# Ledger of designs, part 80: designed miniproteins, single chains, continued (3)

Each design is a single chain, and the fold is of that chain. pLDDT is the mean over its residues in the fold that is shown.

## One batch from the design tools (miniprotein)

Design m10772
Fold by ESMFold2-Fast:
Structure m10772 (fold): chain A 65 residues (1-65)
Amino acid sequence: GGMYTRTFPVSSPNPVAAEVAARLRAAIAQEKFGAKRMEASVDPETKTATVSADTQEAADYAAGL
């Protein structure tokens, strides 16, 4: 099956805090929406987070949609 990928800007001035926040949102999304695969990463240079999940609902939730 495919993965659902979402990208969104992060506004935190601290890149470590941004990465921790993205990973926590991904963990919550995985638990709530039953995703078996969930990935989250933050690019500090572009201030962009990328989340991927095997369910659309988990990916959307993690991205704040």
Scores: mean pLDDT 77

Design m10773
Fold by ESMFold2-Fast:
Structure m10773 (fold): chain A 62 residues (1-62)
Amino acid sequence: TQEEIKKIYHLYLDYGYSQEDALYLTAEYLYYLKNGPTDNAPSNSELKPYKEEAAKILGVPV
């Protein structure tokens, strides 16, 4: 799963997203992996723990 997180992050960077945006989108990916599909997009506060987990795996600042 750590390898998938790195792949997703670098994919977003390749698409031209900033490091901050790529981290945010990677956090959304983690959110959906844990919670499954949701009717509403997660809020920034709901994504915070996933953003922190993704940042830890990637070795980047939150």
Scores: mean pLDDT 78

Design m10774
Fold by ESMFold2-Fast:
Structure m10774 (fold): chain A 72 residues (1-72)
Amino acid sequence: MLDELVEEARRLQKEASKIDPTLAEEAKRLVDFAETLRRIAEHLPDDELQAAVDYLRSRLEELRKKIEELKK
């Protein structure tokens, strides 16, 4: 689960870096967040982990939409 989110964030960072440096920087922050979350996941209460995962998923979806719009 978290490994998939880290890989998605890295994929979006690679795509963003070809289009816009500002989006690439935003994607890098999400990669850093996802990697940190993966490292500390076992130490978080289930409800806090779920909230962090939901937040990350929503931010990745927003970034994906921004990248798709700029590709047009």
Scores: mean pLDDT 82

Design m10775
Fold by ESMFold2-Fast:
Structure m10775 (fold): chain A 81 residues (1-81)
Amino acid sequence: EVKKILGKFLKEAGITDSDEITDEQKERLIRFAKESGLLEEAGLKEFDIDNKESVRKLLETYLKHSGAEELAEKFKKEIDK
């Protein structure tokens, strides 16, 4: 479920072209989060893509920085279901 929600929002943000997250896309996202300091800003020591709370914190932090507030609100509603 969390993986599907993440895939949908990455597609909406133009980062991926599919609703499904491949292992390559997963690795790319983790590397980006570590290198950009998003993990630190989100208060995460490690990132687990299958953990609802980790995914929520990371994506909320990313969308807030990108100015995509509408996508951030939409994601928050989906993840909180």
Scores: mean pLDDT 66

Design m10776
Fold by ESMFold2-Fast:
Structure m10776 (fold): chain A 62 residues (1-62)
Amino acid sequence: IIDEIVEEIKKGNYKKAAELAKNFLESLGLPELAEAVYDVLSKYKPSEEGIEALKKALEELL
């Protein structure tokens, strides 16, 4: 799941990545975090550093 989100970001599919991240976080019972992550990913194109930070944050939630 996390690897799929990172892969979509690397492909430039930020909207798809945002939807995957939102659905995943909502499934964990974190709807507020899901909305925040969706807003950031859908509106901004993160740097490679931002992508790595997002991956680590999502892995820490697991």
Scores: mean pLDDT 69

Design m10777
Fold by ESMFold2-Fast:
Structure m10777 (fold): chain A 93 residues (1-93)
Amino acid sequence: AEALVERAREHARRMVEAARAGDEEAFERHAREVELLIQKLEEEGHVDHAKEAGLELYRAAAEVLRLQGASPEEVERILQEAEEYVEQRAAEA
């Protein structure tokens, strides 16, 4: 479980790096890998680890939105909605 979370964290970092470089293909590949790792953690019943991986994904997405010129209020709203989604998903598992 921990190894999958670390892998998700690394891919989330690569998403931000790809966005800074304007590499949309690399961004999509790393985002997809994080999503697959979250799914694996959920399928294995590692709810808390899936939540941690999900938060890493949404934090990376929030950083990308900042880089694209989204307002702090817009980023905070999206991040809050993502945190609520992750918490609800964990509670239902």
Scores: mean pLDDT 79

Design m10778
Fold by ESMFold2-Fast:
Structure m10778 (fold): chain A 78 residues (1-78)
Amino acid sequence: MGIEEDFRREAPQLLADARANLEKAREYVEKGDIVKASVYATAALIYAAMLRNAGDTEGADEILAEVRKIDEEVEKKK
């Protein structure tokens, strides 16, 4: 086993990191810092891709849905 075994071992940490980035993105949306909000939302999106590759499709879908909500709020504030 290679990358898939490593990702499966790391999946809980990847999900935690994705959620942490989403919370930071939401904090910056509330503060009106749209640039930082977009940076943290993009980081969460990268983690969602890694979660999907690790087989955590539920975690990936959760993060993707939350990123979409943040992107919609960012777009409204541009």
Scores: mean pLDDT 78

Design m10779
Fold by ESMFold2-Fast:
Structure m10779 (fold): chain A 82 residues (1-82)
Amino acid sequence: SDKIKLIQLIIETLEKLIKKYGDKPISVQELIDAILEEAKKNNIKISKETLDSLKKEIEKLGNGKATKKFLQEIAERLRIGL
């Protein structure tokens, strides 16, 4: 399923960002850009609708900044939803 592949890609991207930045918060835009870059590398197409939904969920949970704890919480929530 393309949806499952996309969710797994997002989880892997979040884990890579946690490892790369550690305790440094990143912007929501940097997070979205990282997801898009990983999708492009894996030939996964993300619809504008899916991207907009993702951005809204990230903004809702993170008060505009993606901290290590925030990225970990999203990754865990996505795993439970698989």
Scores: mean pLDDT 76

Design m10780
Fold by ESMFold2-Fast:
Structure m10780 (fold): chain A 70 residues (1-70)
Amino acid sequence: GADDAADAAVAGAVASGRPVEVKTADGRTAIVEPEGDSLRVVVDGEVVAVSRTGREAGLAVANAAAGKEP
């Protein structure tokens, strides 16, 4: 599902050290960008979260897609 896609994008960004794009559940595009020891989550061109762990980045993507901020 959409949450699986978000988790896969986070894992891909961590493994490759490169930005990975994923479609959110509401049809927007999220980009997970590695930045040092952190991951930036960018949705529709705006930085919505910076997380140190993949699970936190995945949750940020899911929350942004649902219109909820932590």
Scores: mean pLDDT 69

Design m10781
Fold by ESMFold2-Fast:
Structure m10781 (fold): chain A 68 residues (1-68)
Amino acid sequence: SAMEAAVALVEHAAQLKAKKLEAETGLKPEIKVEVVGDDKVVGTARAGEREETVTLTVEEVEEMLRLG
């Protein structure tokens, strides 16, 4: 489903950001992935004072699937 794809993509993106933050800070990163309503997935990676966020909508994923 588009939601499952959105969650998987955001989890992957958050893991990449977490790896970058760990390399830059030397601290163990924290990852949080949340579904906001039925239409948006937000992933956050944090290490110490550093935070990176990625957002993907179900509509964006559905558009990608229509093009494929």
Scores: mean pLDDT 83

Design m10782
Fold by ESMFold2-Fast:
Structure m10782 (fold): chain A 100 residues (1-100)
Amino acid sequence: SPIRAAVEEIIAIYEALRAAYADAPALVQLLDEAIEGERRFLANLDAMTPEQIRRAAESHIAAERIIGDFVRERYPERAAEVEAAMERVIAIYREILALA
């Protein structure tokens, strides 16, 4: 499934960020929550309607913006790298919306 492959790519981006920022425990916690959310999305994907997939993707885009705001406030020196990764995740979610 193209949507499944896209969500797996998002998980890989979050796992790479988690490894890169292992010294930032509050950011690691947010990334762990994001990864768990994506894994739940994958687990439920085959049972979801196109409308449910769109709503989930929109919810995940909103969560990504919350992570961005947090990093900008708490870790301004790291914000550019995390924001670039989050823009990639948002772009992949926009692809999911086009496929649903």
Scores: mean pLDDT 84

Design m10783
Fold by ESMFold2-Fast:
Structure m10783 (fold): chain A 57 residues (1-57)
Amino acid sequence: MTSLDLWNAALADPSKREEYLQKSIDIGVEAIVRGVRAAIAKEAGSEEIGKEPFEKL
């Protein structure tokens, strides 16, 4: 089951549209946050966590 499935269901059922859209957004945002965090953790694995913020500008 994917967030896209929820979005398509919302389009098919107008009475549930707002609920499904909100759920799909929440799921999508969570997946993005987890993905970014995993990428940062991989890079930090070669260096100590917290080094990147010192040079991020």
Scores: mean pLDDT 61

Design m10784
Fold by ESMFold2-Fast:
Structure m10784 (fold): chain A 66 residues (1-66)
Amino acid sequence: KIKVYEATVVRDYTVNGDPPLKLKKGDKVIITVDTSTGESTLTVNGQTVKNPDSKVAGVLEDIREI
């Protein structure tokens, strides 16, 4: 099953990935989690990163399932 979350970026942060994804304060991000595989994706402004580093959680607030 895929779960989808929305969150708000509260600090500028560059997510390590290929390609790297730059988050800006105030951005809305979409996070998908495949509960069968444990894989996650982070999408902002049409850019997607698979399995973002755990530090990204420190710059996200208002995380809610949509």
Scores: mean pLDDT 79

Design m10785
Fold by ESMFold2-Fast:
Structure m10785 (fold): chain A 70 residues (1-70)
Amino acid sequence: SLEAARRRAEEAARRAAEVSDSEKTRETVRELLDQALATADALSPEQAAQAMRLMAEYLEGLREQIEKLK
């Protein structure tokens, strides 16, 4: 569902921000989530759910890469 996909993306962004050592990286994560949410608002519910899933996967991968650098 779109609700579940959106929640996953928001959770992924929160976790990526938590492991980010710089304010610039946290700002970038917030901007990416905001842009994805704005894009989703222009799409059908099915397309929006897919966009949210892709964003969640990207942010989950980003979190793992940031953690590896610590």
Scores: mean pLDDT 80

Design m10786
Fold by ESMFold2-Fast:
Structure m10786 (fold): chain A 77 residues (1-77)
Amino acid sequence: AAALATELATLLREGRADPARAVELYNALLPRSPELAALLTPVDSLEALRAQLEGLNPRGLRLTDEQLALQIELLSR
């Protein structure tokens, strides 16, 4: 789980160089983390991935790539 989360966080920080890989890593991470699986569902696009993570923000604000990467790293622990 930690290795998948680190790779996903790196891809998000690099400005979405491989959106298909980011979606693949996210969907692979969910069934390996019960905490994430309770809050999130598999996605079919990078936009859906971003929308789910931003939905965890109580203010509903758009998150930066760095903020999304940090959220993935925190939730995977």
Scores: mean pLDDT 69

Design m10787
Fold by ESMFold2-Fast:
Structure m10787 (fold): chain A 81 residues (1-81)
Amino acid sequence: SAEEELIEEAERLLKELYFRASQLLSPEQLATVEALLSQIGKAIREKDVESALAYLEQLRAILPAELHPLVDRLIEVLKRL
């Protein structure tokens, strides 16, 4: 379904965010990002868009500005659910 395709795209973007963050952040900073990405992934699988968006705002606040466009793309995907 279109919904399942959007969920899969969101999960792909989460993996891309982790990969990009792992190239930019220290192991200690990456641990915090990993915890938030895990919570976002869980919320997406549970179709809890409101919680996923709230966690994404927290993630955006702690990520380098160069990763913000990727977060913004993920927000747009979730708004289509």
Scores: mean pLDDT 87

Design m10788
Fold by ESMFold2-Fast:
Structure m10788 (fold): chain A 82 residues (1-82)
Amino acid sequence: EKFKEAFKLFDKDGNGYISSGELALLRQAVLNKGETNDETIKEAIRIFDKDGNGYLSEGEKAELQRQIMDMDTDGDGQVNYE
């Protein structure tokens, strides 16, 4: 459910899909441990951050990457999170 909530923050169109551009922003935030000026990315990291320390652990980053890959099974650059 936390991954679904975070993905919803990137779904500007409200169509249940995340664009490749939005996925790239999320991936960049994960790689940079949330060091970004984008408020949407900061909020998404907050949802995944169970410890509330403002950073994603290696396990949390791996789980997020796995969820992204699981949802983008077709490799079409769009993720259906509904």
Scores: mean pLDDT 61

Design m10789
Fold by ESMFold2-Fast:
Structure m10789 (fold): chain A 70 residues (1-70)
Amino acid sequence: SLEEIGREGAIRLLRATADHEDRRWKAIQEGKEKGLSPEEIEKRLNEIDSEYQTEVDAIRAELKAKEAAA
């Protein structure tokens, strides 16, 4: 059903968001522990943000395809 597809999609997006926040936090902490510059940490955060955007776009595209097939 569309409701079940919507619920599954919402859970996937929430998990992706939680994972994104965790990856950002870990990158900051690891960067500080390794003595990385603020610029090096920012570069890593930009990579993580880009990966998250790609994942979210993929989830949204898959959800739309499933809704269209229902």
Scores: mean pLDDT 86

Design m10790
Fold by ESMFold2-Fast:
Structure m10790 (fold): chain A 97 residues (1-97)
Amino acid sequence: AQEAIKKAEENVEKVSKESVEALKIVDEMIELVKAGKPIPKELVDKLRSLLGEETTERIIKLIKEGRFSEAVSLLVGEILRKIGDALQELLDARRAA
């Protein structure tokens, strides 16, 4: 019971940290494109590790097309989904204890 709660709490912290990192990466990508600079492969690889290949490709395409608000909306939607899933697992673990 307590071990399951601890793991769920650690997962919420992990998802929260990864969400902040993804927001910073996307913000940096937008600023680079606005400045007429290429997006470094390292930022693409980092975002792919956090969001997966398909979501990362969609966000980058929107940024390159100047559709910055749509790119941010897609990112926020994915973050809210992941945080919601993590919080639900925490609630389920606490309810089972």
Scores: mean pLDDT 84

Design m10791
Fold by ESMFold2-Fast:
Structure m10791 (fold): chain A 75 residues (1-75)
Amino acid sequence: SKEEKIAEIMKKFDEEVDKLNQEYLERARKIVEELEKDPSPETRKKAFEELQKLVDEHNKKIAELRKKYMEEVKK
Protein backbone atom coordinates (compact mmCIF):
# COMPACT_ATOMS: atom_id res chain seq x y z
CA SER A 1 0.00 0.00 0.00
CA LYS A 2 0.97 3.68 -0.27
CA GLU A 3 0.93 3.90 3.54
CA GLU A 4 3.45 1.03 3.82
CA LYS A 5 5.76 2.70 1.26
CA ILE A 6 5.56 6.04 3.13
CA ALA A 7 6.34 4.24 6.43
CA GLU A 8 9.42 2.60 4.84
CA ILE A 9 10.61 5.98 3.46
CA MET A 10 10.14 7.63 6.89
CA LYS A 11 12.06 4.79 8.61
CA LYS A 12 15.00 5.29 6.21
CA PHE A 13 14.88 9.06 6.86
CA ASP A 14 14.97 8.50 10.64
CA GLU A 15 17.92 6.08 10.27
CA GLU A 16 19.90 8.59 8.16
CA VAL A 17 19.11 11.43 10.61
CA ASP A 18 20.28 9.24 13.53
CA LYS A 19 23.52 8.47 11.67
CA LEU A 20 24.16 12.18 10.98
CA ASN A 21 23.41 13.04 14.63
CA GLN A 22 25.88 10.37 15.82
CA GLU A 23 28.59 11.68 13.46
CA TYR A 24 27.91 15.26 14.64
CA LEU A 25 28.09 14.31 18.35
CA GLU A 26 31.32 12.31 17.83
CA ARG A 27 33.01 15.21 15.99
CA ALA A 28 31.80 17.72 18.59
CA ARG A 29 33.10 15.46 21.39
CA LYS A 30 36.59 15.34 19.81
CA ILE A 31 36.71 19.15 19.56
CA VAL A 32 35.68 19.46 23.24
CA GLU A 33 38.27 16.82 24.29
CA GLU A 34 41.06 18.76 22.50
CA LEU A 35 39.93 21.94 24.31
CA GLU A 36 39.99 20.07 27.66
CA LYS A 37 43.61 18.97 26.95
CA ASP A 38 44.69 22.53 26.04
CA PRO A 39 42.34 25.22 27.43
CA SER A 40 44.54 28.06 26.08
CA PRO A 41 42.79 31.14 24.56
CA GLU A 42 44.16 30.16 21.10
CA THR A 43 42.83 26.58 21.29
CA ARG A 44 39.50 27.84 22.71
CA LYS A 45 39.07 30.28 19.77
CA LYS A 46 39.90 27.52 17.27
CA ALA A 47 37.51 25.08 19.01
CA PHE A 48 34.62 27.60 18.90
CA GLU A 49 35.25 28.28 15.18
CA GLU A 50 35.37 24.52 14.41
CA LEU A 51 32.19 23.88 16.45
CA GLN A 52 30.34 26.70 14.63
CA LYS A 53 31.42 25.26 11.26
CA LEU A 54 30.35 21.76 12.40
CA VAL A 55 26.89 23.05 13.47
CA ASP A 56 26.43 24.83 10.12
CA GLU A 57 27.48 21.72 8.14
CA HIS A 58 25.21 19.46 10.23
CA ASN A 59 22.18 21.77 9.82
CA LYS A 60 22.78 21.90 6.05
CA LYS A 61 22.98 18.09 5.78
CA ILE A 62 19.75 17.65 7.79
CA ALA A 63 17.96 20.25 5.63
CA GLU A 64 19.13 18.48 2.43
CA LEU A 65 17.92 15.11 3.80
CA ARG A 66 14.50 16.58 4.69
CA LYS A 67 14.13 18.03 1.19
CA LYS A 68 15.13 14.70 -0.42
CA TYR A 69 12.68 12.63 1.65
CA MET A 70 9.79 15.14 1.28
CA GLU A 71 10.20 14.79 -2.50
CA GLU A 72 10.25 10.96 -2.22
CA VAL A 73 7.02 10.96 -0.14
CA LYS A 74 5.26 13.10 -2.80
CA LYS A 75 5.94 10.47 -5.50
Scores: mean pLDDT 85

Design m10792
Fold by ESMFold2-Fast:
Structure m10792 (fold): chain A 70 residues (1-70)
Amino acid sequence: SSQRARKLAEIVEEGIREGWSPLELAERVEPHDPVLADAFRRLERAGVSPEQLREFARQVLESYREISSR
């Protein structure tokens, strides 16, 4: 739903702004999107850089912006 997409975008944007770890992002998005939460946990296990995390978040936000505008 557009409300779910907006909420996920808000959480991801805040997490990147505040410098949250992939695990913190996973915890915060889990109630809204357990698949995205699992993706963040996989990124933590892979030991991604902050730059890689920001790029992943950017792609997620672009996707959710399209959904939240409908």
Scores: mean pLDDT 81

Design m10793
Fold by ESMFold2-Fast:
Structure m10793 (fold): chain A 99 residues (1-99)
Amino acid sequence: SELEKEIEALEAADLDELIAELRARLAELRAEGAPPSLLERVELVLRLVERLKAGEITPRQMVEELWLRRARAALAADPSVRPLVEALAEELGIPVPAA
């Protein structure tokens, strides 16, 4: 499962190093005048990693939140993928994104 591979990778990650890298990348993107949508995506990932390090969420919860956001973006771009997203969510035991 792609979801479980992402969870395993996150469990093995150095969260302090990841936070430092994300902060550096966010500063670079701000200096480059990157679009607000890209800045918001990087800021979201940074907040989730900080919450993971604080013990406020599990690796699974972080990966599920990122998967749900990717699924919502895909559905917004092409609603015809909804049955596939629903089937995958059911198989993985995670909630289906709202319409």
Scores: mean pLDDT 78

Design m10794
Fold by ESMFold2-Fast:
Structure m10794 (fold): chain A 103 residues (1-103)
Amino acid sequence: MDYEKEIKKYEEELKKDPENVGALLGLAKAYYEKGDLEKAIEVLEKLIKLYPDDLNTRLSLAKLYEEKGDLEKAIEVLEEALKLYPDDEDAKAMKKKLEEKLK
């Protein structure tokens, strides 16, 4: 995949609609596939500010922090997700695994 082409495509979509969820998710994915974890995280953080109750985006952000090695930040993201969705099994499972890695 041409990641620079995909990045430009989503940036143009965001110029027309800065809150476009699909374009923000696509941009984060393109940065991730390019290996730019920091920019992927920044895009997902922006998406969470616009849509703070978006569980899927929070789970994706936690995974990127885990991959970057920021386990404490990954746990914080999952704790906020669980405040909104206390019964979410994926968030519970990810948090438990990350806490076990810190101990």
Scores: mean pLDDT 84

Design m10795
Fold by ESMFold2-Fast:
Structure m10795 (fold): chain A 86 residues (1-86)
Amino acid sequence: SLREQMQELAEKGAELGATGLSKWRQGKDLREAAEHLRKAAEYFREAARLGEESGMPQEQVDRLRATAAKFEELGRQAEAEARARE
């Protein structure tokens, strides 16, 4: 149950992250790109929390947290670019 929820959140985070990066890379819908990247970070952060609670190996939890931090950073950069073009 917790493990299934964690996997579902990680999958949703990956999909949002990929969509956000694709939109940003193509210079399309930059505000939506930033929002997708920010949401990806939130999903990976929650996945890491559930992973830790479910007894997932610390290395795997740390990787989920690192992925969340990366998407948060990318989302912030995309948001700055979106605002510069408004």
Scores: mean pLDDT 86

Design m10796
Fold by ESMFold2-Fast:
Parts: C-alpha cells; structure tokens; sequence
Structure m10796 (fold): chain A 78 residues (1-78)
C-alpha cells in the first residue's frame, strides 16, 4: 500500500541519517554510545512500523536489516 511504502521510505531515511551521524562522530563514540544509538534507532523503527500498521514480518525484516547495517558500520570503524 501507499502507507507501507511511505513507512519504508521514512525508515530508510532514518537509518541512513543515523549511520551518517555515527560516521561523522567516528572514533569519539564508545561501544556503549554506539549501542545506545542503535537501540534508539531500532525503537524509532518499531514506532514508525506500528504507526503505519506494518506487518510483523516486514517490521522484523527492517529491524534485522538495521541491526546488520549497524554491525557492518561498527566493524568498519573499529
């Protein structure tokens, strides 16, 4: 639906913006800071998904993709 597509775009924009901020802050971020930013991002994704009444399956897939992107970034900046 158009609503699901809007939710997906909003989530993609959110994740991209958060990852860009992490890259900009770089080595000044502790592991704990990075974990907090990841958790906050995942919580925001869940809120957007809930607001748009996105299916559990699609929501879990987007959360998994976000976690994987944060994991890749963490490995990159280590």
Amino acid sequence: SAAEEEARKEIERLVEERLARVRALGATLSDEDLAQLEEATLKEIQKIADEYNMSKEKTEELLKEARERFARLRAEIA
Scores: mean pLDDT 84

Design m10797
Fold by ESMFold2-Fast:
Structure m10797 (fold): chain A 87 residues (1-87)
Amino acid sequence: SSMTKKIIKIGKKVIKLIKDGKIDDAIKIINDLSDKAKTIDEMKKVYDMSSSITHYANSDKSISKDDKDKIKDTTDSIKKKYNDAMS
């Protein structure tokens, strides 16, 4: 789908920003994408992307614990939004 292609492209951009130390910019893009998700399927795809980014960040020793926690908190908020939409 068009949304799936956009999510993949954005996921790659977010990982690049994280590698460049631009954590707040990366989080802003994830949140902006989450805000644009209108269907449960789209919300799940954003959550899956954000979860994958969190796993990447946790494997990268160059990223600080504080930045890893910021990324995790962002993913947790997206998970809550997805779960609330399914209720």
Scores: mean pLDDT 85

Design m10798
Fold by ESMFold2-Fast:
Structure m10798 (fold): chain A 95 residues (1-95)
Amino acid sequence: SVSEILKSFVDTVEEDEEKAEERVKVLEPVTEEAKKIKEELSKLEDPEEIAKKTYEYLKVIPSDKLSDFFIGLLQVLFEKGREFKEKVLEELKKL
């Protein structure tokens, strides 16, 4: 389910935040869908809105594209800074 996917993602990022950040700093999403999602999420300034949009996208994204999606999401979160990232992850935990 989407909630299980989100929990797994949040747990993975929080277990090794530094490693997750280094992994995504140099990577671009490899699908057009992931690139578009990254562009849309990067324009949002509210952690709650990013979390809600992420949940909605995860309802429709194919399972074989999940890794590309999460790479794009992580790039947005790390680009916006640690405090913003932590707030988004907290909102995702509630879904």
Scores: mean pLDDT 73

Design m10799
Fold by ESMFold2-Fast:
Structure m10799 (fold): chain A 55 residues (1-55)
Amino acid sequence: AVDALLAELRALGLSEQALAEVRITVEEFGLDEEELETILRQARQGLAAGREARA
């Protein structure tokens, strides 16, 4: 679960520092798979909004 989340976030372009912070947060707070899915969903939405290029 955590490794799958980290792999997806890396694919979305998060830095290794950001990935380390996510890992620490999951381990400190004991986040379950549904909470990890919510984090991934929010990251995908943020990146989608940031990729709007108008020429």
Scores: mean pLDDT 70

Design m10800
Fold by ESMFold2-Fast:
Structure m10800 (fold): chain A 82 residues (1-82)
Amino acid sequence: SKKTLDEYFDKALELVGEALELSKEELEELKKLSPEELGKVLSEKFAKAKLSQEKKNEMLEKIRAIVQEMVAEVGEEAVLAY
């Protein structure tokens, strides 16, 4: 369902927010953005944050785990259509 997909999307954004040290207010503003605008803003924030390769790998592994949970719960086709 869209509610389940939104919950997983929120979890992914919370992980990104922790890595970028974003406030709760900044995170809520990001949730309102379109996928295109969100990608642009996150790209700029990641460039400024200059995360270590270790921190990038940790974040990617956690995002991968969330994606695997989404696929397991709602199916691959629903995740790809989101």
Scores: mean pLDDT 72

Design m10801
Fold by ESMFold2-Fast:
Structure m10801 (fold): chain A 64 residues (1-64)
Amino acid sequence: MEEIDKIIEEIRSLLPKLPADLQARYEEVIARLEKVRDSPDPVIQRVALHEAKKLLEEAKKAAA
């Protein structure tokens, strides 16, 4: 799913602006999302996309 990959890239671009503890947490979540993105289950993909969008929004707020 192209959308989730783009969101993961955006989160990665924000990581240098985050505190070290948040960076570690976000890296763990990104690793999980990367594994789930390849799932053939459309429900799992939809949930992963929602999780990625929420994480991106939180990262943007933390980086600002």
Scores: mean pLDDT 76

Design m10802
Fold by ESMFold2-Fast:
Structure m10802 (fold): chain A 97 residues (1-97)
Amino acid sequence: DKEAQEKTREAFRRSTERDVKLLLEKGMPEKAEELRRLYEELEKLIDEAKEYIAKAKEAEKEGKLEEAEKYRKKAQEVNKKIEEVLDRIGEILREVE
């Protein structure tokens, strides 16, 4: 569901922007900058995963099962990168607690 995905992205973006502001208010501009870069990378990776999932669904509708599986595997690889970025964001946020 595109609407559910967009709503989730907007909620995450608002949360991340609040965390960046909090780090700046606490005098941690270097961590705020790193968090902002990680947020930008995460948004790009989410868009990439979304495109691969859309391509997989289209290939599946056309009966191109091997092509659909190829795109699902690419989406899984991007999801692993998303997990790595989220882990790093979590590390930064734990230091602010």
Scores: mean pLDDT 81

Design m10803
Fold by ESMFold2-Fast:
Structure m10803 (fold): chain A 95 residues (1-95)
Amino acid sequence: MVPRLSDEEEAALRARADAEIAAQLAAGVITPAQAAAARLNLELYIALGRGEPDEVIRELIDRLAEETDAPDYAEGLRLVLLEGKSPEEAVAEIE
């Protein structure tokens, strides 16, 4: 069982991620598109930690699919998070 995020941990994660993404953009390590994808991944992680409904999780996965060049990654997330498959089962279905 993975422990749920507290409000304090969620606020700290958001502040940390915002600072890190801004620093990586300024350093030229990531593109604006990669920064947008990183923020969507954080929102998905927080939504899962809060126990948000499947509709919210699906919206975030769909937005992530639009922002990334990795459609198989987005499909894998859908299989694991919405269909209840293990990561191993999701990989087997994508391959």
Scores: mean pLDDT 73

Design m10804
Fold by ESMFold2-Fast:
Structure m10804 (fold): chain A 95 residues (1-95)
Amino acid sequence: SRFEELVEEGERVIKELEEEAKKSKDPLTKQLLLEVAELTRRLIELGVEHNDIDLLQTAVILGRNALGAGKNGDNGTLRLINDEMRRILDAFESE
């Protein structure tokens, strides 16, 4: 199903973020990639809990964008994605 495919994609993106962090020579890029990996995991868990396909798609897209930013050493984009993911989490948990 599309739901199952998105969960599998999310898990793959998390592993790719963790692997990119291991390869990075910049300590800040490593930390930001690991933070995004954890935020992606939390968003995937929420998407599963709420049966929210749009949330799963958003988590995958943001995680993939962070992976690209990490490969380029773009810490500014990594911070923006981190902030966006936290905003989404806060919106779900603020009630």
Scores: mean pLDDT 89

Design m10805
Fold by ESMFold2-Fast:
Structure m10805 (fold): chain A 75 residues (1-75)
Amino acid sequence: PTPEQLEADILLALAEIILAVSKIAYEHGTDTKEDLERDIERIRELGQRAATLDPQVAAEIESLLKEVEELLKKL
């Protein structure tokens, strides 16, 4: 893989980890709505950077962002 592809994969993986952790923390009441909204903003930033570096991950990023949008609608 190119350095750009590797960085994109790492950014996508990081965004997925942040989403999973944030959902768990919110469901367990350890994070506030504001904490979750802040984490969602970070996920969007990471996803946009990953898509710019490797268009091949764009579909996975779109899926991640849809999950994020669904989560926001429940807040």
Scores: mean pLDDT 79

Design m10806
Fold by ESMFold2-Fast:
Structure m10806 (fold): chain A 92 residues (1-92)
Amino acid sequence: MEEIRKKIKEAVEILKEYIKKNAEPEEAEKAIKELEKLEKELLSEEFDKEEFEKKLKEVREQIEATTTAKDPKLLEAWAILAAAVKLKLEKE
């Protein structure tokens, strides 16, 4: 459980750094803001499942729109976030 929290934070940092290096400044700022909201919701006990799922999709689409490179670390980070979302959604 603490390990999941650590992995979420690490995944968010990887995604933020990738966005900063590969995206236009305005698009990077928007994507990072949404990613930070997802991190807060994943780490809290309360979250809106529907809004959270929607935000995850929006952040992913934003990153894909702003970068053309496929980095293995980026894919791993997304997998970690997706797994954390599923875990929270399945836990009632």
Scores: mean pLDDT 68

Design m10807
Fold by ESMFold2-Fast:
Structure m10807 (fold): chain A 55 residues (1-55)
Amino acid sequence: DPSWDKAKAYLEQQLQAAVVDEDKIETAIQVVAGDYNLSVEDLRKYARVLKAQLA
């Protein structure tokens, strides 16, 4: 799914580029969900997995 691939790339960029902040991650999820018409819940699950990998 090209929308999901772009959303994942964006979230990975946000999580890796700066200090991991829950407010920034939540904002990124909301923006990406709106722009690509994706589930906020699914994006939160993905972001949680990425945060665990960065820890």
Scores: mean pLDDT 74

